Designed miniproteins, single chains, continued (2). Designs and how they scored, part 101

Each design is a single chain, and the fold is of that chain. pLDDT is the mean over its residues in the fold that is shown.

## One batch from the design tools (miniprotein)

Design m7488
Fold by ESMFold2-Fast:
Structure m7488 (fold): chain A 71 residues (1-71)
Amino acid sequence: TEKTVAEVERLRDRGVRELNAAKSLEEAEEIYERYTEEFRRLGKQSLRAGVLAIEAIGELHVLLQQFRRRS
């Protein structure tokens, strides 16, 4: 449980960094899709991990929408 929560948080930080470093909308969309799939898998491990996974997906979605607005 604790290890899964830490993994979600680490993956969130990594996803945010990769999405912010994306050079094109296509790359940003691929990053978002890949991380969303991993968060959905990890979120099934516990209720707490599920809540954090939903929050992480939401943050990446906001970043993707901001990227789309600039593209």
Scores: mean pLDDT 85

Design m7489
Fold by ESMFold2-Fast:
Structure m7489 (fold): chain A 60 residues (1-60)
Amino acid sequence: SAEDQAIIERNRPLARELLEIFANGPGLIGELFRAVLEGDQARLAEASERLIKRLREALK
Protein backbone atom coordinates (compact mmCIF):
# COMPACT_ATOMS: atom_id res chain seq x y z
CA SER A 1 0.00 0.00 0.00
CA ALA A 2 1.00 3.67 -0.28
CA GLU A 3 1.31 3.85 3.51
CA ASP A 4 3.63 0.81 3.62
CA GLN A 5 5.76 2.34 0.86
CA ALA A 6 6.00 5.63 2.81
CA ILE A 7 7.17 3.76 5.95
CA ILE A 8 9.85 1.94 3.90
CA GLU A 9 11.08 5.20 2.33
CA ARG A 10 11.08 7.00 5.71
CA ASN A 11 13.22 4.26 7.30
CA ARG A 12 15.54 3.73 4.30
CA PRO A 13 18.35 6.08 5.58
CA LEU A 14 18.40 4.36 9.00
CA ALA A 15 18.43 0.89 7.41
CA ARG A 16 21.31 1.96 5.15
CA GLU A 17 23.31 3.39 8.08
CA LEU A 18 22.88 0.14 10.05
CA LEU A 19 23.91 -1.94 7.01
CA GLU A 20 27.04 0.21 6.55
CA ILE A 21 27.98 -0.28 10.23
CA PHE A 22 27.64 -4.07 9.92
CA ALA A 23 29.41 -4.07 6.52
CA ASN A 24 32.48 -2.60 8.30
CA GLY A 25 32.39 -5.56 10.71
CA PRO A 26 34.90 -8.40 10.57
CA GLY A 27 34.45 -11.92 9.21
CA LEU A 28 31.34 -13.46 7.70
CA ILE A 29 28.94 -10.83 9.10
CA GLY A 30 30.95 -8.08 7.39
CA GLU A 31 31.05 -10.06 4.12
CA LEU A 32 27.28 -10.68 4.28
CA PHE A 33 26.33 -7.00 4.73
CA ARG A 34 28.90 -5.80 2.16
CA ALA A 35 27.27 -8.19 -0.37
CA VAL A 36 23.85 -6.70 0.48
CA LEU A 37 25.11 -3.12 -0.04
CA GLU A 38 26.85 -4.04 -3.33
CA GLY A 39 23.80 -5.95 -4.63
CA ASP A 40 26.00 -9.00 -5.28
CA GLN A 41 23.46 -11.84 -5.15
CA ALA A 42 26.09 -14.58 -5.68
CA ARG A 43 28.29 -13.37 -2.81
CA LEU A 44 25.21 -12.82 -0.62
CA ALA A 45 24.07 -16.43 -1.19
CA GLU A 46 27.60 -17.79 -0.52
CA ALA A 47 28.17 -15.70 2.63
CA SER A 48 24.67 -16.55 3.97
CA GLU A 49 25.33 -20.29 3.49
CA ARG A 50 28.71 -20.05 5.25
CA LEU A 51 27.15 -18.07 8.14
CA ILE A 52 24.30 -20.60 8.58
CA LYS A 53 26.86 -23.45 8.60
CA ARG A 54 28.91 -21.73 11.33
CA LEU A 55 25.78 -20.98 13.40
CA ARG A 56 24.71 -24.65 13.20
CA GLU A 57 28.19 -25.69 14.35
CA ALA A 58 28.05 -23.22 17.30
CA LEU A 59 24.65 -24.61 18.42
CA LYS A 60 26.06 -28.09 19.07
Scores: mean pLDDT 74

Design m7490
Fold by ESMFold2-Fast:
Structure m7490 (fold): chain A 70 residues (1-70)
Amino acid sequence: MEEKLKEAIEEAKKFGEKLAEMKVSEETRDLAIAYEVQYLKKKYGLTEEEAKKVEEAAREAYERKLKELE
């Protein structure tokens, strides 16, 4: 995995966990993840495929953290 992609995924996972802790609405979650993915895509110069992996990582971290908070 490219080093920049790895860093972007780590930031996305931390962001997803933070969203779960804040217990945001689904609308806020979707908008926040979309903005974060676009920010990371621009920051790290990611391809569309890499951006999809970053989005998936954020959502997975959000779901995992949310289950921990049940």
Scores: mean pLDDT 81

Design m7491
Fold by ESMFold2-Fast:
Structure m7491 (fold): chain A 94 residues (1-94)
Amino acid sequence: SEKELVEKAIEEVEKIYKSLDLSPEERKVVEEALEEARKIAEESKSGEEALKKILEKALEYGKLAGQGDRSAAIKAGVFYRLAIEIDKRLEEAK
């Protein structure tokens, strides 16, 4: 299912961030971003809708990061990696 596809994309991105040597503060921000992404996956009707919402979050956090918000910079990175992984998996499912 497209929901399972998005969930697998989130699992892969979580695996990447778990392999990184992050501070406790950075890990908390990453986990918050992943929880937001899981909520988007649950509420989305399709993989394309989930991808659109994930990209919107990446752009929103990217703007805040540009204003000096360090937590937003981390979240923007998580959401951007999620968008790439979801897009790749949606293309492979065609």
Scores: mean pLDDT 87

Design m7492
Fold by ESMFold2-Fast:
Structure m7492 (fold): chain A 81 residues (1-81)
Amino acid sequence: SEEERREKRLEELAKEMEKKAEEIARTMVENPEEGKKKLEEVVEEMRRFSEENPEIREEIEKFMETFVGYTEQLYEKLKAE
């Protein structure tokens, strides 16, 4: 169904965002200004996507929260070295 296809696409997007979060976290360790800028750009893209897709807004908002939290956790872990 279209609903099942949408759920599967959101799972794929979540995995892509996880990899992006790792990239941003590493960038934040090396260059905090660049890393913060990249994080803000991704959050803004997700916000726009949520506005254009109101039927999955709740899911996108949850992904944004997870993305930011995961990025922050990775940054703290990487910074500790």
Scores: mean pLDDT 79

Design m7493
Fold by ESMFold2-Fast:
Structure m7493 (fold): chain A 103 residues (1-103)
Amino acid sequence: SSSLDQSLATMAQSARDQSQYARELAEKRPDLKDIYLRLSDEYQALADALERRDGEGAVEHLRRAGRYLIERLRKEGKLTESSEASLETAYDILGSAVRFVLS
């Protein structure tokens, strides 16, 4: 196994951990339950895509997870133009890194 295989396994596990955390937050936050359940589904799909080495699938699910985080901040009244742009940029950079690694 290569160091790349270990890095992908670590990223997939991190995505699964985030999926579980979002599911726990859905139980604690009834007002945001639908957003956290969708976040959980996107992180699980991200983990599955990483394990299959599906770069385009991983990028798409990462991008969708970012959109649900933005929606959460909007519902909490915490979203600014700056924070929205920063989150979108962060997810674009992460998606580019994933695509590069899986090319």
Scores: mean pLDDT 84

Design m7494
Fold by ESMFold2-Fast:
Structure m7494 (fold): chain A 60 residues (1-60)
Amino acid sequence: SAMDELAARISEATGLSPAQARGAVQLAEDVGAALARQYMLASGYSEETAETVVALYEEA
């Protein structure tokens, strides 16, 4: 699926596990990129990781 392909790209770009990357894509899909970024930061993800996830999600 497109979400699984996007999750694979995020995993490659950030070093997140495939499961973590898939969860980040699902979060962005459910709540939108801006709120997903805030939730990722609140959960202890780095600014760089959160920005990369948002950028790749918005390009998809």
Scores: mean pLDDT 84

Design m7495
Fold by ESMFold2-Fast:
Structure m7495 (fold): chain A 100 residues (1-100)
Amino acid sequence: VDPEVLERVSSLSMAVMTLSVSKLAIERKTLTVEELRKMAEVALKAVEAAGASPEVLEKVKEHLEKAIEYLEKGDYEGAVKALDEAIDLVSEEAERIAAA
C-alpha cells in the first residue's frame, strides 16, 4: 500500500470521526452551534488535505452548512441527517482513494 494513499485515507478517517462525534453530541443535545462550526472547519480542512475533488469538497461543505443551519433552528433531526450525508460523502471519497 502506498504511504501517500494511507495518509490521505487517514485524513478522511479523521474527518469521519470528527463528524461522527459531533452527530452523537447533537443527538444528546450537548453540542453548541459554535462547537459544530469549529468541528466542521476541522473536518473540511482534513477533506481538503486529503486531496478530495473540488466537487466532493463543495458537497461536503453544503451538507455541513445545512447541519449548522438546522442546529441554529433547534432542528436536531435535520442537523443529524445533514451530518450523516456529509459523513457518507467523506466515506465514499476514502473508498475511492483507497481503490486507486
Scores: mean pLDDT 86

Design m7496
Fold by ESMFold2-Fast:
Structure m7496 (fold): chain A 88 residues (1-88)
Amino acid sequence: LKQQVIEAINQLAQQLNLSPSDVNILLRIADMIDDPSEQQQVLQALQQALQTQDLIAFYNTLIDILRSNPMAVVALAVLLTVEKRRQA
């Protein structure tokens, strides 16, 4: 599962032209996820993001999944804030 999450992040980065900084943040978050249930939920969110290309919805979904991990939530909130300002 963790390897599939990493592969999906790299695919999303290529399709949406994510900055190397944003990709690095997402890969660090993936490395923090040890719970198989959270890994499966994150993989589903990544698959949905690949179909919809909606980064705001994706980051919100990840915050909900990873709410017990403060470092992941803070990092995702930064990514979400930047993406919202880019789309405004």
Scores: mean pLDDT 82

Design m7497
Fold by ESMFold2-Fast:
Structure m7497 (fold): chain A 64 residues (1-64)
Amino acid sequence: SIFDEVKKLLIEAGVPKEVAEQIVKSARTPEQAIVGAVLYLRQLGKVDAAEELKERLEKLLAES
């Protein structure tokens, strides 16, 4: 599932498992999960990680 791949990438980017699961569960689309994860990382001050994650996830969705 694309949502399982998104969740895995969130955890690898340093998002806690419980938070990654909530982001994916509350998202209606994979794009919403990306937005939620990027905002979460930005709130933690991890701006570079947020931008890298966004690029990786958008690439995954384009190839899926």
Scores: mean pLDDT 78

Design m7498
Fold by ESMFold2-Fast:
Structure m7498 (fold): chain A 72 residues (1-72)
Amino acid sequence: MSDEEIEKEVEEIVKSQPGVLEAKAEKVSDTEVKVEVLAESARAALDAMINSAKEVKEKYPEIKLKFTLRVK
């Protein structure tokens, strides 16, 4: 899978979470993806991080996610 496909899939997973306003994913290395999340609340940001990390790990067990959480 290409870097763009991984980034796109991670962004879609994060954006599907309740209370997420914006998500951006950037592949930093072969095993690391940086994810910026803008959420409506701190709880929404944390829940999105946990749920997205679980789903990504099931699909790409070697990928580590590095989250930057922002609240509106």
Scores: mean pLDDT 81

Design m7499
Fold by ESMFold2-Fast:
Structure m7499 (fold): chain A 81 residues (1-81)
Amino acid sequence: AREELIELFRKYLPEDNVRATEEALERLDDETIEKIYEALKEALKEAKSEEEIRLEVEITAGVILIEAAVKEVVEENLKKR
């Protein structure tokens, strides 16, 4: 799942976005990554053009960044308790 996501990101995203997404993936657990990858695979089955594929990959990268940011905020708030 993780390696397949990274390969898709390298194909469709700029290098800076790929690096940010790889860093975000390191913060996520394997179960979350698997779930995100399954959702992307389903979206790609419905994609009818390369532009749609690129958009779905971009959306998935955004989801990964949001999930990593949410996890960081939750962990930071736990440290303040």
Scores: mean pLDDT 79

Design m7500
Fold by ESMFold2-Fast:
Structure m7500 (fold): chain A 85 residues (1-85)
Amino acid sequence: MSDMQQISQISNTTIDQIVRWGRQTGDRDLQSRYMTVMTTAFGVMTDYINQGQTIRDAVTRGYDVVSQNGDPTFVQIFRDAVRQT
């Protein structure tokens, strides 16, 4: 329950920052791309929690997905969201 709440909070914070970033830059294509990557990362993190893995392991897998598919700016947005949670 608390682990799933933390994963949801990380996802919601990351998405909020992506939307804010997209509004400031006007780059809807990059915003959409990162939203897709974040949806994939959230799915992976959720699956890990549902399998009984630790929140640390789930977040590490989410970070791997973001790092492999995201630009440095998006990796930083995700990292900041994790630090806030």
Scores: mean pLDDT 83

Design m7501
Fold by ESMFold2-Fast:
Parts: sequence; structure tokens; C-alpha cells
Structure m7501 (fold): chain A 76 residues (1-76)
Amino acid sequence: VEELLERTNKAIRGLKAAIDELEKHGVKLSTRQKTRLLVALLEHPDDLERIYQALVESGIPEELARKAAEAALKAM
């Protein structure tokens, strides 16, 4: 139970960091994009490429998707 809560808290920190990074560049994520990113962070918490790919597939420009993925992993 404690392990699941810790994993969820880490994913939420990553999600917030990615959102904050994208908003600095004028990009606001939709609920669908936030959900896809959260799932990627929960399933692949240490995989920059998988998190980056989830953002690109959601329509985020490649350069910004990479910065957001890096910000997420740094916050986790």
C-alpha cells in the first residue's frame, strides 16, 4: 500500500513538472493529454524515451516534449 502511494506521488510530481514546463512555453495540456502522460509516468517512471513518445503522440512538438519529459523525470 505504501509503495503504491509513493509511486503515485512520484508520478503526480512528474506530471506537475511537465505541465509547468510546457506552460512556460505557452502550451496547455488537455485532460486527454494529461491522462496519457500520467499513465506513461506510472508505467515507465525511469524511461525518458517512453514519456517523450507519449507527449509527441499527444501532439506536443518534439523539442517541447523532450524538455517536458526531462522536467518530469527530474521532479520524480
Scores: mean pLDDT 81

Design m7502
Fold by ESMFold2-Fast:
Structure m7502 (fold): chain A 103 residues (1-103)
Amino acid sequence: MEEVKKLIKEFDKAVEELRDALAEYRRTGSPEAAQRLVDAVKRLVEIVKKIFEVSTDPVVEFNIALKAYSVLQSVLRELERDGAPQEVIDAVKKAIDELKKLA
């Protein structure tokens, strides 16, 4: 499906943005960097939900969900290790829970 291919490209960009946002947050600790990180997390989950909505391929859905889960778990571990604000940690945990609710 052409729509799924476009969403996968957007997913890959969202993963890159999430990694960049985490790196900026870890470097600066600023409220602006924290907001960028939260926005990147929300964007990643939104794209995963759209892939699940338009995809009919359970292998594609499983691989995207697994990759998103792995990236968010890695981000969560780094934020918890660094003692990030609870609101930022909660945003990532909520995103992980939203992914777990996808069939």
Scores: mean pLDDT 85

Design m7503
Fold by ESMFold2-Fast:
Structure m7503 (fold): chain A 76 residues (1-76)
Amino acid sequence: PEEAARRARLEAEVASYRQAVDDANKGMDYLRKLAEKAKEENPELAEQYQKGVEAARSFVDRAQAEMDRAEAELRA
């Protein structure tokens, strides 16, 4: 019962982070396209979009680390 509850929480955590990673990757693709369009006409705006991509990448890295941790606990 205790172990089953723990596994359910870890599985939900993995699923939640997987969805967040997918959403963040879609957002990064969109921001990259905006940065490319703005690059020649407004370099400062393009740089702001690139900062958005970097922030989303940092989020994905953290979410992936949390998923890896939860998956390791599920295997233990």
Scores: mean pLDDT 83

Design m7504
Fold by ESMFold2-Fast:
Structure m7504 (fold): chain A 60 residues (1-60)
Amino acid sequence: MREEVLTARATGKASKEEAIDEARRQLQARVDALGGTVLDEEVFAPSETEAIYRAVVAVP
């Protein structure tokens, strides 16, 4: 197994909550496609319409 860092970014959303939700959906889809397991995650919202979701993922 190896660890990979995955990042998803959502911009231009109506609210910070919508941006976070979209970034999380994008990241989770990629994790699922890899058959990975999330080891660590963080979310950063630099504005009210933008979010960045980062995860450290164990990949087979």
Scores: mean pLDDT 81

Design m7505
Fold by ESMFold2-Fast:
Structure m7505 (fold): chain A 50 residues (1-50)
Amino acid sequence: GVEVDLGAYGVTGVRREGDSLVFTLANGATVRFPLGGDSAELEERLRAAS
């Protein structure tokens, strides 16, 4: 898939939770995203949460 620059969206941490990834943002928000999901959808969710 397309590489997502997590730092550009303010991601400070990432962990796996079953079949999902949980991203922690610098503002304290979290974004949960399923493994194998579309990278464009991930970017949109990270941008919305930032």
Scores: mean pLDDT 75

Design m7506
Fold by ESMFold2-Fast:
Structure m7506 (fold): chain A 113 residues (1-113)
Amino acid sequence: MKSITEKVIETLERHREAARAAGREDLATVLDQMIEEIKKAGNDVDKILEVIRKGAEQLFAAAGDDPEARRWAAGVVLDIATTLIEYAIQNGDEEAAKKAFELAEEVVRRLAA
């Protein structure tokens, strides 16, 4: 099985290439920064969650009031949150699963605002 770091990086890389293809270099740059920070986090789920939370703030800031960009930013963070939840459940890490669910809930609230 792939490590949590490998799974998160693959998800971020997929979205980074999609952002570049759409001409959204601002979003791609944030995703590049997130990838480098995730590489430094290793398999530490708490550090990964910190990077994703900070990256989410930067993605929403780059999206501004653009509804399409905001939905894309939310999609990126929700994909990663889902990956973290699945990993945490498979490893019996109830606290990590809870933190990843809280991140998903926060992102949904940001979209509703």
Scores: mean pLDDT 84

Design m7507
Fold by ESMFold2-Fast:
Structure m7507 (fold): chain A 57 residues (1-57)
Amino acid sequence: SRAEQLREQARQALADGDGLTAAQYLGQAHMIEVSRLLEREGLRDAPPEEVARRLRA
């Protein structure tokens, strides 16, 4: 998946000593995974309180 590709790029950046680039890739991967989870749970258009309640578990 795209998130997996971003995590792999982050590992390569860390190996090269570029922590800032690695952090950016990890952040992008995290946002993609969160968006996919929200869509899968049917929470994409839910109020923030409902999203937080469902994902807290």
Scores: mean pLDDT 74

Design m7508
Fold by ESMFold2-Fast:
Structure m7508 (fold): chain A 80 residues (1-80)
Amino acid sequence: SMEDRERLRELREKFKTLKNMSKEEAYQLIDELREHLLRLGVPESAVDAVERALRHYIDEGKYDEAQEIALSVLDLVERR
């Protein structure tokens, strides 16, 4: 839907600014991504794996790696 495309665009733009976020803000953005992926029908096991990977990289201060994974996931979902 147009609403789903707008939400994907919003999430993409937010993840591009991930490096400027606090750990708390980054966790909230990861939660927003999780909610949207579940709404789009992405399997819960896949969403859990993505959330775990993103939180792990944020915890290690690897914001560039977290951003790359999140943007790749958003690209894959947009093609469905």
Scores: mean pLDDT 87

Design m7509
Fold by ESMFold2-Fast:
Structure m7509 (fold): chain A 99 residues (1-99)
Amino acid sequence: KPLLGGRGVGAAMAAYGSGDLETAEQGIKLARDAMGEKVAEGAYEASRGGMLGPEQAYDAVRKGGDLAAEGMKEVHGEEGARYFRAGSDTGAEAARNAA
């Protein structure tokens, strides 16, 4: 389900923050399996940004979210892309505040 891919993105970001690369890779795999390659690419970029600091985490989550939204559009159409992009904007603010 689309929520499973979103959880993969969240898990990857949290794992990179904690230094747990194995959990980060599992989150990326889950996103890829559930939502396709572009969503997995977005999850990877978002997780990398989280390691660099608040503004970099914000930028990376937004850019990763745009890539993931394109992947969602290919699998679930415009509605899926719209919901994922809205979640990405919220996630970017959360990443900035947590860093």
Scores: mean pLDDT 56

Design m7510
Fold by ESMFold2-Fast:
Structure m7510 (fold): chain A 118 residues (1-118)
Amino acid sequence: MKKVGVLVVSDDPADAAEAARLAREEFPNAIVYTATSKEDVLEAVKKLIEEGVDVLGILFDTDASPELREGVAEAVELAQKAGIPVVGAAYPSGDREALRRAVRTLREQIERIQAELE
């Protein structure tokens, strides 16, 4: 089984924590990190690269600050330079149904990439 990393990005630590909980339920064997600042995003992606994840999923808040969005763009570039495929799904903060749909979309995208790597 391929090693999965999930990075949850939101300006709100409580929203990030709920999204991470749902991500852990959907991907029980994945390494899940949360990030609420650009620095945290970059640190988390470096840790996921060091841990040797085969695919990176990014779950991000559509209401995220411009700096946090910049961090996500840099994280995608770092993962791509490391040869790690990246998939993302977005959700609006406070919408639990949209968050659940985003987590399911992320799962479907990760499963597709895992199938293509074999």
Scores: mean pLDDT 83

Design m7511
Fold by ESMFold2-Fast:
Order: structure tokens, then sequence, then C-alpha cells
Structure m7511 (fold): chain A 100 residues (1-100)
């Protein structure tokens, strides 16, 4: 895995852990969810042939962020960003399965 892709995955993991903090404001949750979605989207753009494990891990983090956003009534714009990141990751996994 490329160094940049690894850094994006580590950033996504950190944002997912931050989102779990029950003391966070809605604005902080939206910020961390946005950064996670952007990291996931960039990972997909930089390496569409990336490992299954990377994209499965990104989907797990996006799921965590999505759940928390729904819980706090997150904005439509942030929810769309998280959904877009999840679709990109899922699409990569589906393609790899079909091409296998």
Amino acid sequence: MEEELKELLEKAKEQAEKVKDPSLSKEEIEKYATELAEAATEATKKNPEGSVEVYEELLEYLGIASKKLYEVGGSREVLIKVASGAMAAAGTLIKQRIDN
C-alpha cells in the first residue's frame, strides 16, 4: 500500500474514534465525519485497485460516522458526503469481487 493511502486510512481511523466521544457537539461530529468522508474518497481516487482490507476498514469507519450523524441530527450535506465515500468504497469491493 502506498504511504499516502496508509496516512489517509490512519486519519480515517482517528476521525472514527473521535466521532464516538459522547461529549462532542453536533458541529464537532459533523467536522470529524466530513474529514473521514474526504479521506475515504481520496483513498478510492488514489488507489481504486487497493486491497479489500483497506476498503472494508473504510466502510466500517464510515458506518460509525453515519450512525452518529443520524443520532445527533447531522446536516444533509455531511450525510451525503459520508454516503458518497461509502458508495465509492463499496463499489471498489464489488468490482474486485466481479473481476476475481
Scores: mean pLDDT 75

Design m7512
Fold by ESMFold2-Fast:
Structure m7512 (fold): chain A 78 residues (1-78)
Amino acid sequence: SEKEEIIKEMRKLGFPEEAIEYMERAINAPTVEEIAENVAKAHRLAMDKLYEEGKSREDRERVASLTQRARELGLKNI
């Protein structure tokens, strides 16, 4: 599924499990506000982790792409 593909890419990029849990919450959220809140939390945790690990700017920019894909999937489920 698209959800499984997004999560697999997040793990490959180095997202912490807590960030992945927030992304799963975003995809399954019942409202636009809850999708946005969970995406924001996941994005912050992922960016902090990638920055701490010295990941490239290109890898950090991929965080925005992956979080946007998850947001779009969550919105389609409403």
Scores: mean pLDDT 86

Design m7513
Fold by ESMFold2-Fast:
Structure m7513 (fold): chain A 87 residues (1-87)
Amino acid sequence: VLDLEQLLAAVERAAAELGLPAEVVEEMRALARAAAESDLAEMAEHLGRMNALMVLHDPRASEEARELAEIILTRPLEEAGRALAAY
């Protein structure tokens, strides 16, 4: 069991060092909370959303990658998983 305060402090340090967008930082905070609670379903959801937001903030991302990112952000994980499998 990880200390939530320590996890959140680590997220803030990483976000500052990497210059992450605010949307990505919010998903990292949510992931840290889920990890502290050992909630694997919430961890998977927030990890997926974090990766999707990183794709949307990458100007070199393909149109297909951006479409997949939008699907991840707008649907529950089980629906996003089916959409990803279709690609």
Scores: mean pLDDT 72

Design m7514
Fold by ESMFold2-Fast:
Structure m7514 (fold): chain A 59 residues (1-59)
Amino acid sequence: MEAEEIALETADFYLKHPEVTEEQAVDIALDEVRLRFPNLSDEELEALREKIREHIAAK
């Protein structure tokens, strides 16, 4: 899913900055997805939040 790819890439990009927390990276990634894909449901956004957290935790 393109939205998932953008979310994970956005989180990874911001996590390279030492001042950005994992929670901030998740929030920024979801904000980017909401901006780019306004038709995503709240359930799909919640699922993406979980995937982003899982992706970060797997590092």
Scores: mean pLDDT 80

Design m7515
Fold by ESMFold2-Fast:
Structure m7515 (fold): chain A 100 residues (1-100)
Amino acid sequence: MKEEILELLKEADKLLQEIAELLRKGEEIPKELVEELIKTLEEIIKKLEEYKKTASPEEQEEIDKLIELLKKLLKILKDYLYNGVPFEEALKKVSEELKA
């Protein structure tokens, strides 16, 4: 389970890097790419919630923090995809959340 979560996190990072590269080139970001990232993050959250059930109290606290962060990222991505928020603005909001 933990190994599956790590592999999904690597896939999410790869998708984020691809989106960042398209932005650097001034190219339009395919909606399918953002939708794939959203699906990957939703699957990570699902697996983390399942893993939490058998985790120690210390691990449960860290898992809860990660789930909360991923849910915030998911909201930002959905706002970009469905509500016309630019990805650059969404990425800035993500950076601010990570610094807090």
Scores: mean pLDDT 76

Design m7516
Fold by ESMFold2-Fast:
Structure m7516 (fold): chain A 69 residues (1-69)
Amino acid sequence: AVEKLEALPARTRERVMTTLLGRDAGIPTARIARGLGVSPATLSRTLRRALEELGLSEEEAIEAVKELL
């Protein structure tokens, strides 16, 4: 799981990690998107595609991000 996250392009990895940690902390996706300078729709699409590509659930991806920190 961690290895798959590290394989993402740096910009995509940073956005995905920030979004997953923010959602785990209960922060709404719209607020996370504002912080990243993107639309909520763009961020939701990016996260969904990344999770599909990684073959991970959101919970599994959150645990992988925590291990990477």
Scores: mean pLDDT 78

Design m7517
Fold by ESMFold2-Fast:
Structure m7517 (fold): chain A 63 residues (1-63)
Amino acid sequence: DDAVRQALLEVTDSLTFPADTSPSQAFLAVGQALLQRAKQLQDTDPELSQAYQQASQRAFQVS
């Protein structure tokens, strides 16, 4: 759960949104960024990759 929370913070800090961005668009972008990061981590840190995958699923559920 701490790893999932940290993943969300890291990804959201790396993203910028215009003031007119809808919440669903923002969550979709966050979910895509989390999923991409998970794929990059799968070979080096599979546990952290799973945390990023769980975070991406949560972001997609609210988008």
Scores: mean pLDDT 72

Design m7518
Fold by ESMFold2-Fast:
Structure m7518 (fold): chain A 87 residues (1-87)
Amino acid sequence: MEDTFTPEQLALMKAASGVLLEHGRKLLQELKENPDPAVQARLEEVQRIWAEAIAEVQKTEDPAERVEILIRAAERITGVSRAELEA
């Protein structure tokens, strides 16, 4: 049986994905307007953090652990705290 996420876990993932998509869009806009090495380095760091999180998620079958990994990655990328995502 595949473990199903709880409504709270789904809400957190939706909030996290929303802030991640917004942050990514803003970074791409900054890169187009100011294509300097510092902006590119930030984008590369974001991609690295996210790749690490996906690899960690694939090592666990626990939905709660998977949510925690993704939320921590979102916090590291966007600076939005878990408390703000849960609001």
Scores: mean pLDDT 75

Design m7519
Fold by ESMFold2-Fast:
Parts: structure tokens; sequence; C-alpha cells
Structure m7519 (fold): chain A 80 residues (1-80)
């Protein structure tokens, strides 16, 4: 996902404790995992859940809470 400066500023307001680099990395990880999940659904017929996405992101970003990750995903979706 290509994060615009406006999207980055909105995310920074909501997550002031995260650096701009961390926000970009988290957005990129969400895009990568979402693509992987779509491919997995096509190849295996299994539908990955929101919980699977949150768990995978928590593994990559262990310093973030589950609630923070879920809120970030929702805000990104709203800004897209």
Amino acid sequence: MKLSDEQLEELKKKFPHLSKEEIRELAEAIEELSRQFVLETITTGKRPTREDLVEALKKKFPHLSKEEIEEFIELLRKLS
C-alpha cells in the first residue's frame, strides 16, 4: 500500500508514539499479509480471518497491542 503524506499524518495523530517509519512499515506489512491471505484463499479455499491478520502483525510488531493493531487496520481501511 502506497501511504500518502495525508494518510501518514492522520495515522501519526492517532498513533503519536509510533515513528513515521514504523507507520509505513506497519502499513506495508498489512498490504503484504493481505495479498498473501488472498493467494492462500485462492489456492487452499481457506478464508483467513481478521484475527489471523492481527496475530501475524503482532508477531512482526510485538511492541504493539492487539487493540492498537486492530485500530490501525480500521483507520487505514477508512483512509483508503
Scores: mean pLDDT 76

Design m7520
Fold by ESMFold2-Fast:
Structure m7520 (fold): chain A 65 residues (1-65)
Amino acid sequence: SAFEEYAALAGRALAAGDGEAAARYARKHSQASTDPVAKAYADRAAEAALAGDFEAAGRHLLTAL
């Protein structure tokens, strides 16, 4: 599904050190989700990735699954 695909792309971007790509895909994951909790954590992952906090971004993205 698009939801699962965007989460996987965000995770790969974090592993590559690409915070901008990670934030873009995390936001698309949020948009594709119907769960408000998953949306909130995906949005937090995007903000952390843009701030360069890849450990926090990864933790938030995992919670958004």
Scores: mean pLDDT 84

Design m7521
Fold by ESMFold2-Fast:
Structure m7521 (fold): chain A 65 residues (1-65)
Amino acid sequence: MSVRVTVAPGDTLAGLLASTGLVSRAQASEQARRAGFDHADLRPGDEFDVSVEDGEIVLDGVAAG
């Protein structure tokens, strides 16, 4: 299953991942650290397609339609 999320000003990757309902907030925080976004703000308007493969979070960038 996959969920598309859009970055708003001040959003964090962990917050976006948790908002999908696919993972817990703790899992989202761990994945954000592993992805290297823990120290950088995401760009407002960016879109990500979030999916889970065997309990692992997969992120793909998508264009706005």
Scores: mean pLDDT 67

Design m7522
Fold by ESMFold2-Fast:
Parts: structure tokens; C-alpha cells; sequence
Structure m7522 (fold): chain A 96 residues (1-96)
């Protein structure tokens, strides 16, 4: 059944795209935390408040990107392909 095969393919592409969006969120969080840790002019309380703000902002960005991949199957497919490329690159580095 061609329709069922397409639905299964779209679902798989969406799942891979979700993983890619989440990986990008983790990369953004890592960079933001490194930049925040480099600041010597802030208190511990200010550090915690900025970290919470960053987490909320990144969560909102991830939700918006997930909505975009839900609304655009072609965008989801491309994001899934980028995730596969990143996984393959990381796998090769680990095999050295």
C-alpha cells in the first residue's frame, strides 16, 4: 500500500527531524552556558536566573522549530537527512 508506505516514511522523517532539532537545542545550550561561565561579572543568583532564561528561550525556539517540521514534510525530510549526516560524521570520529 503506497499510502501506508508514505505515512511510515513521513513519520520516520519527522522523528529524525525532531532529533536534529533537539541536537541543535543542546548545541545552543552548550554554547550559551560556556559564554555565561566566561562572565566573571555576575553573581551566582544572576547566573541561575540567566540559565533559566536561556532554557526557557531555547525551549520556545525548539517548540517553534518542531511546529515548522510538523507543518512542512519537505523541511522535516531535509532536517532528518542533516541528522543522519551528523550521526555518520560522529560515528566515523569514534571509530578512529
Amino acid sequence: NAMKKKEEEDKKNFELAQKYVHLKTLERLSKAVEELRARKDITFLEFMEELQRINLSLAQEEIAELQKIRDDPEFAKKAGEEYKKLVERLQKLLEE
Scores: mean pLDDT 80

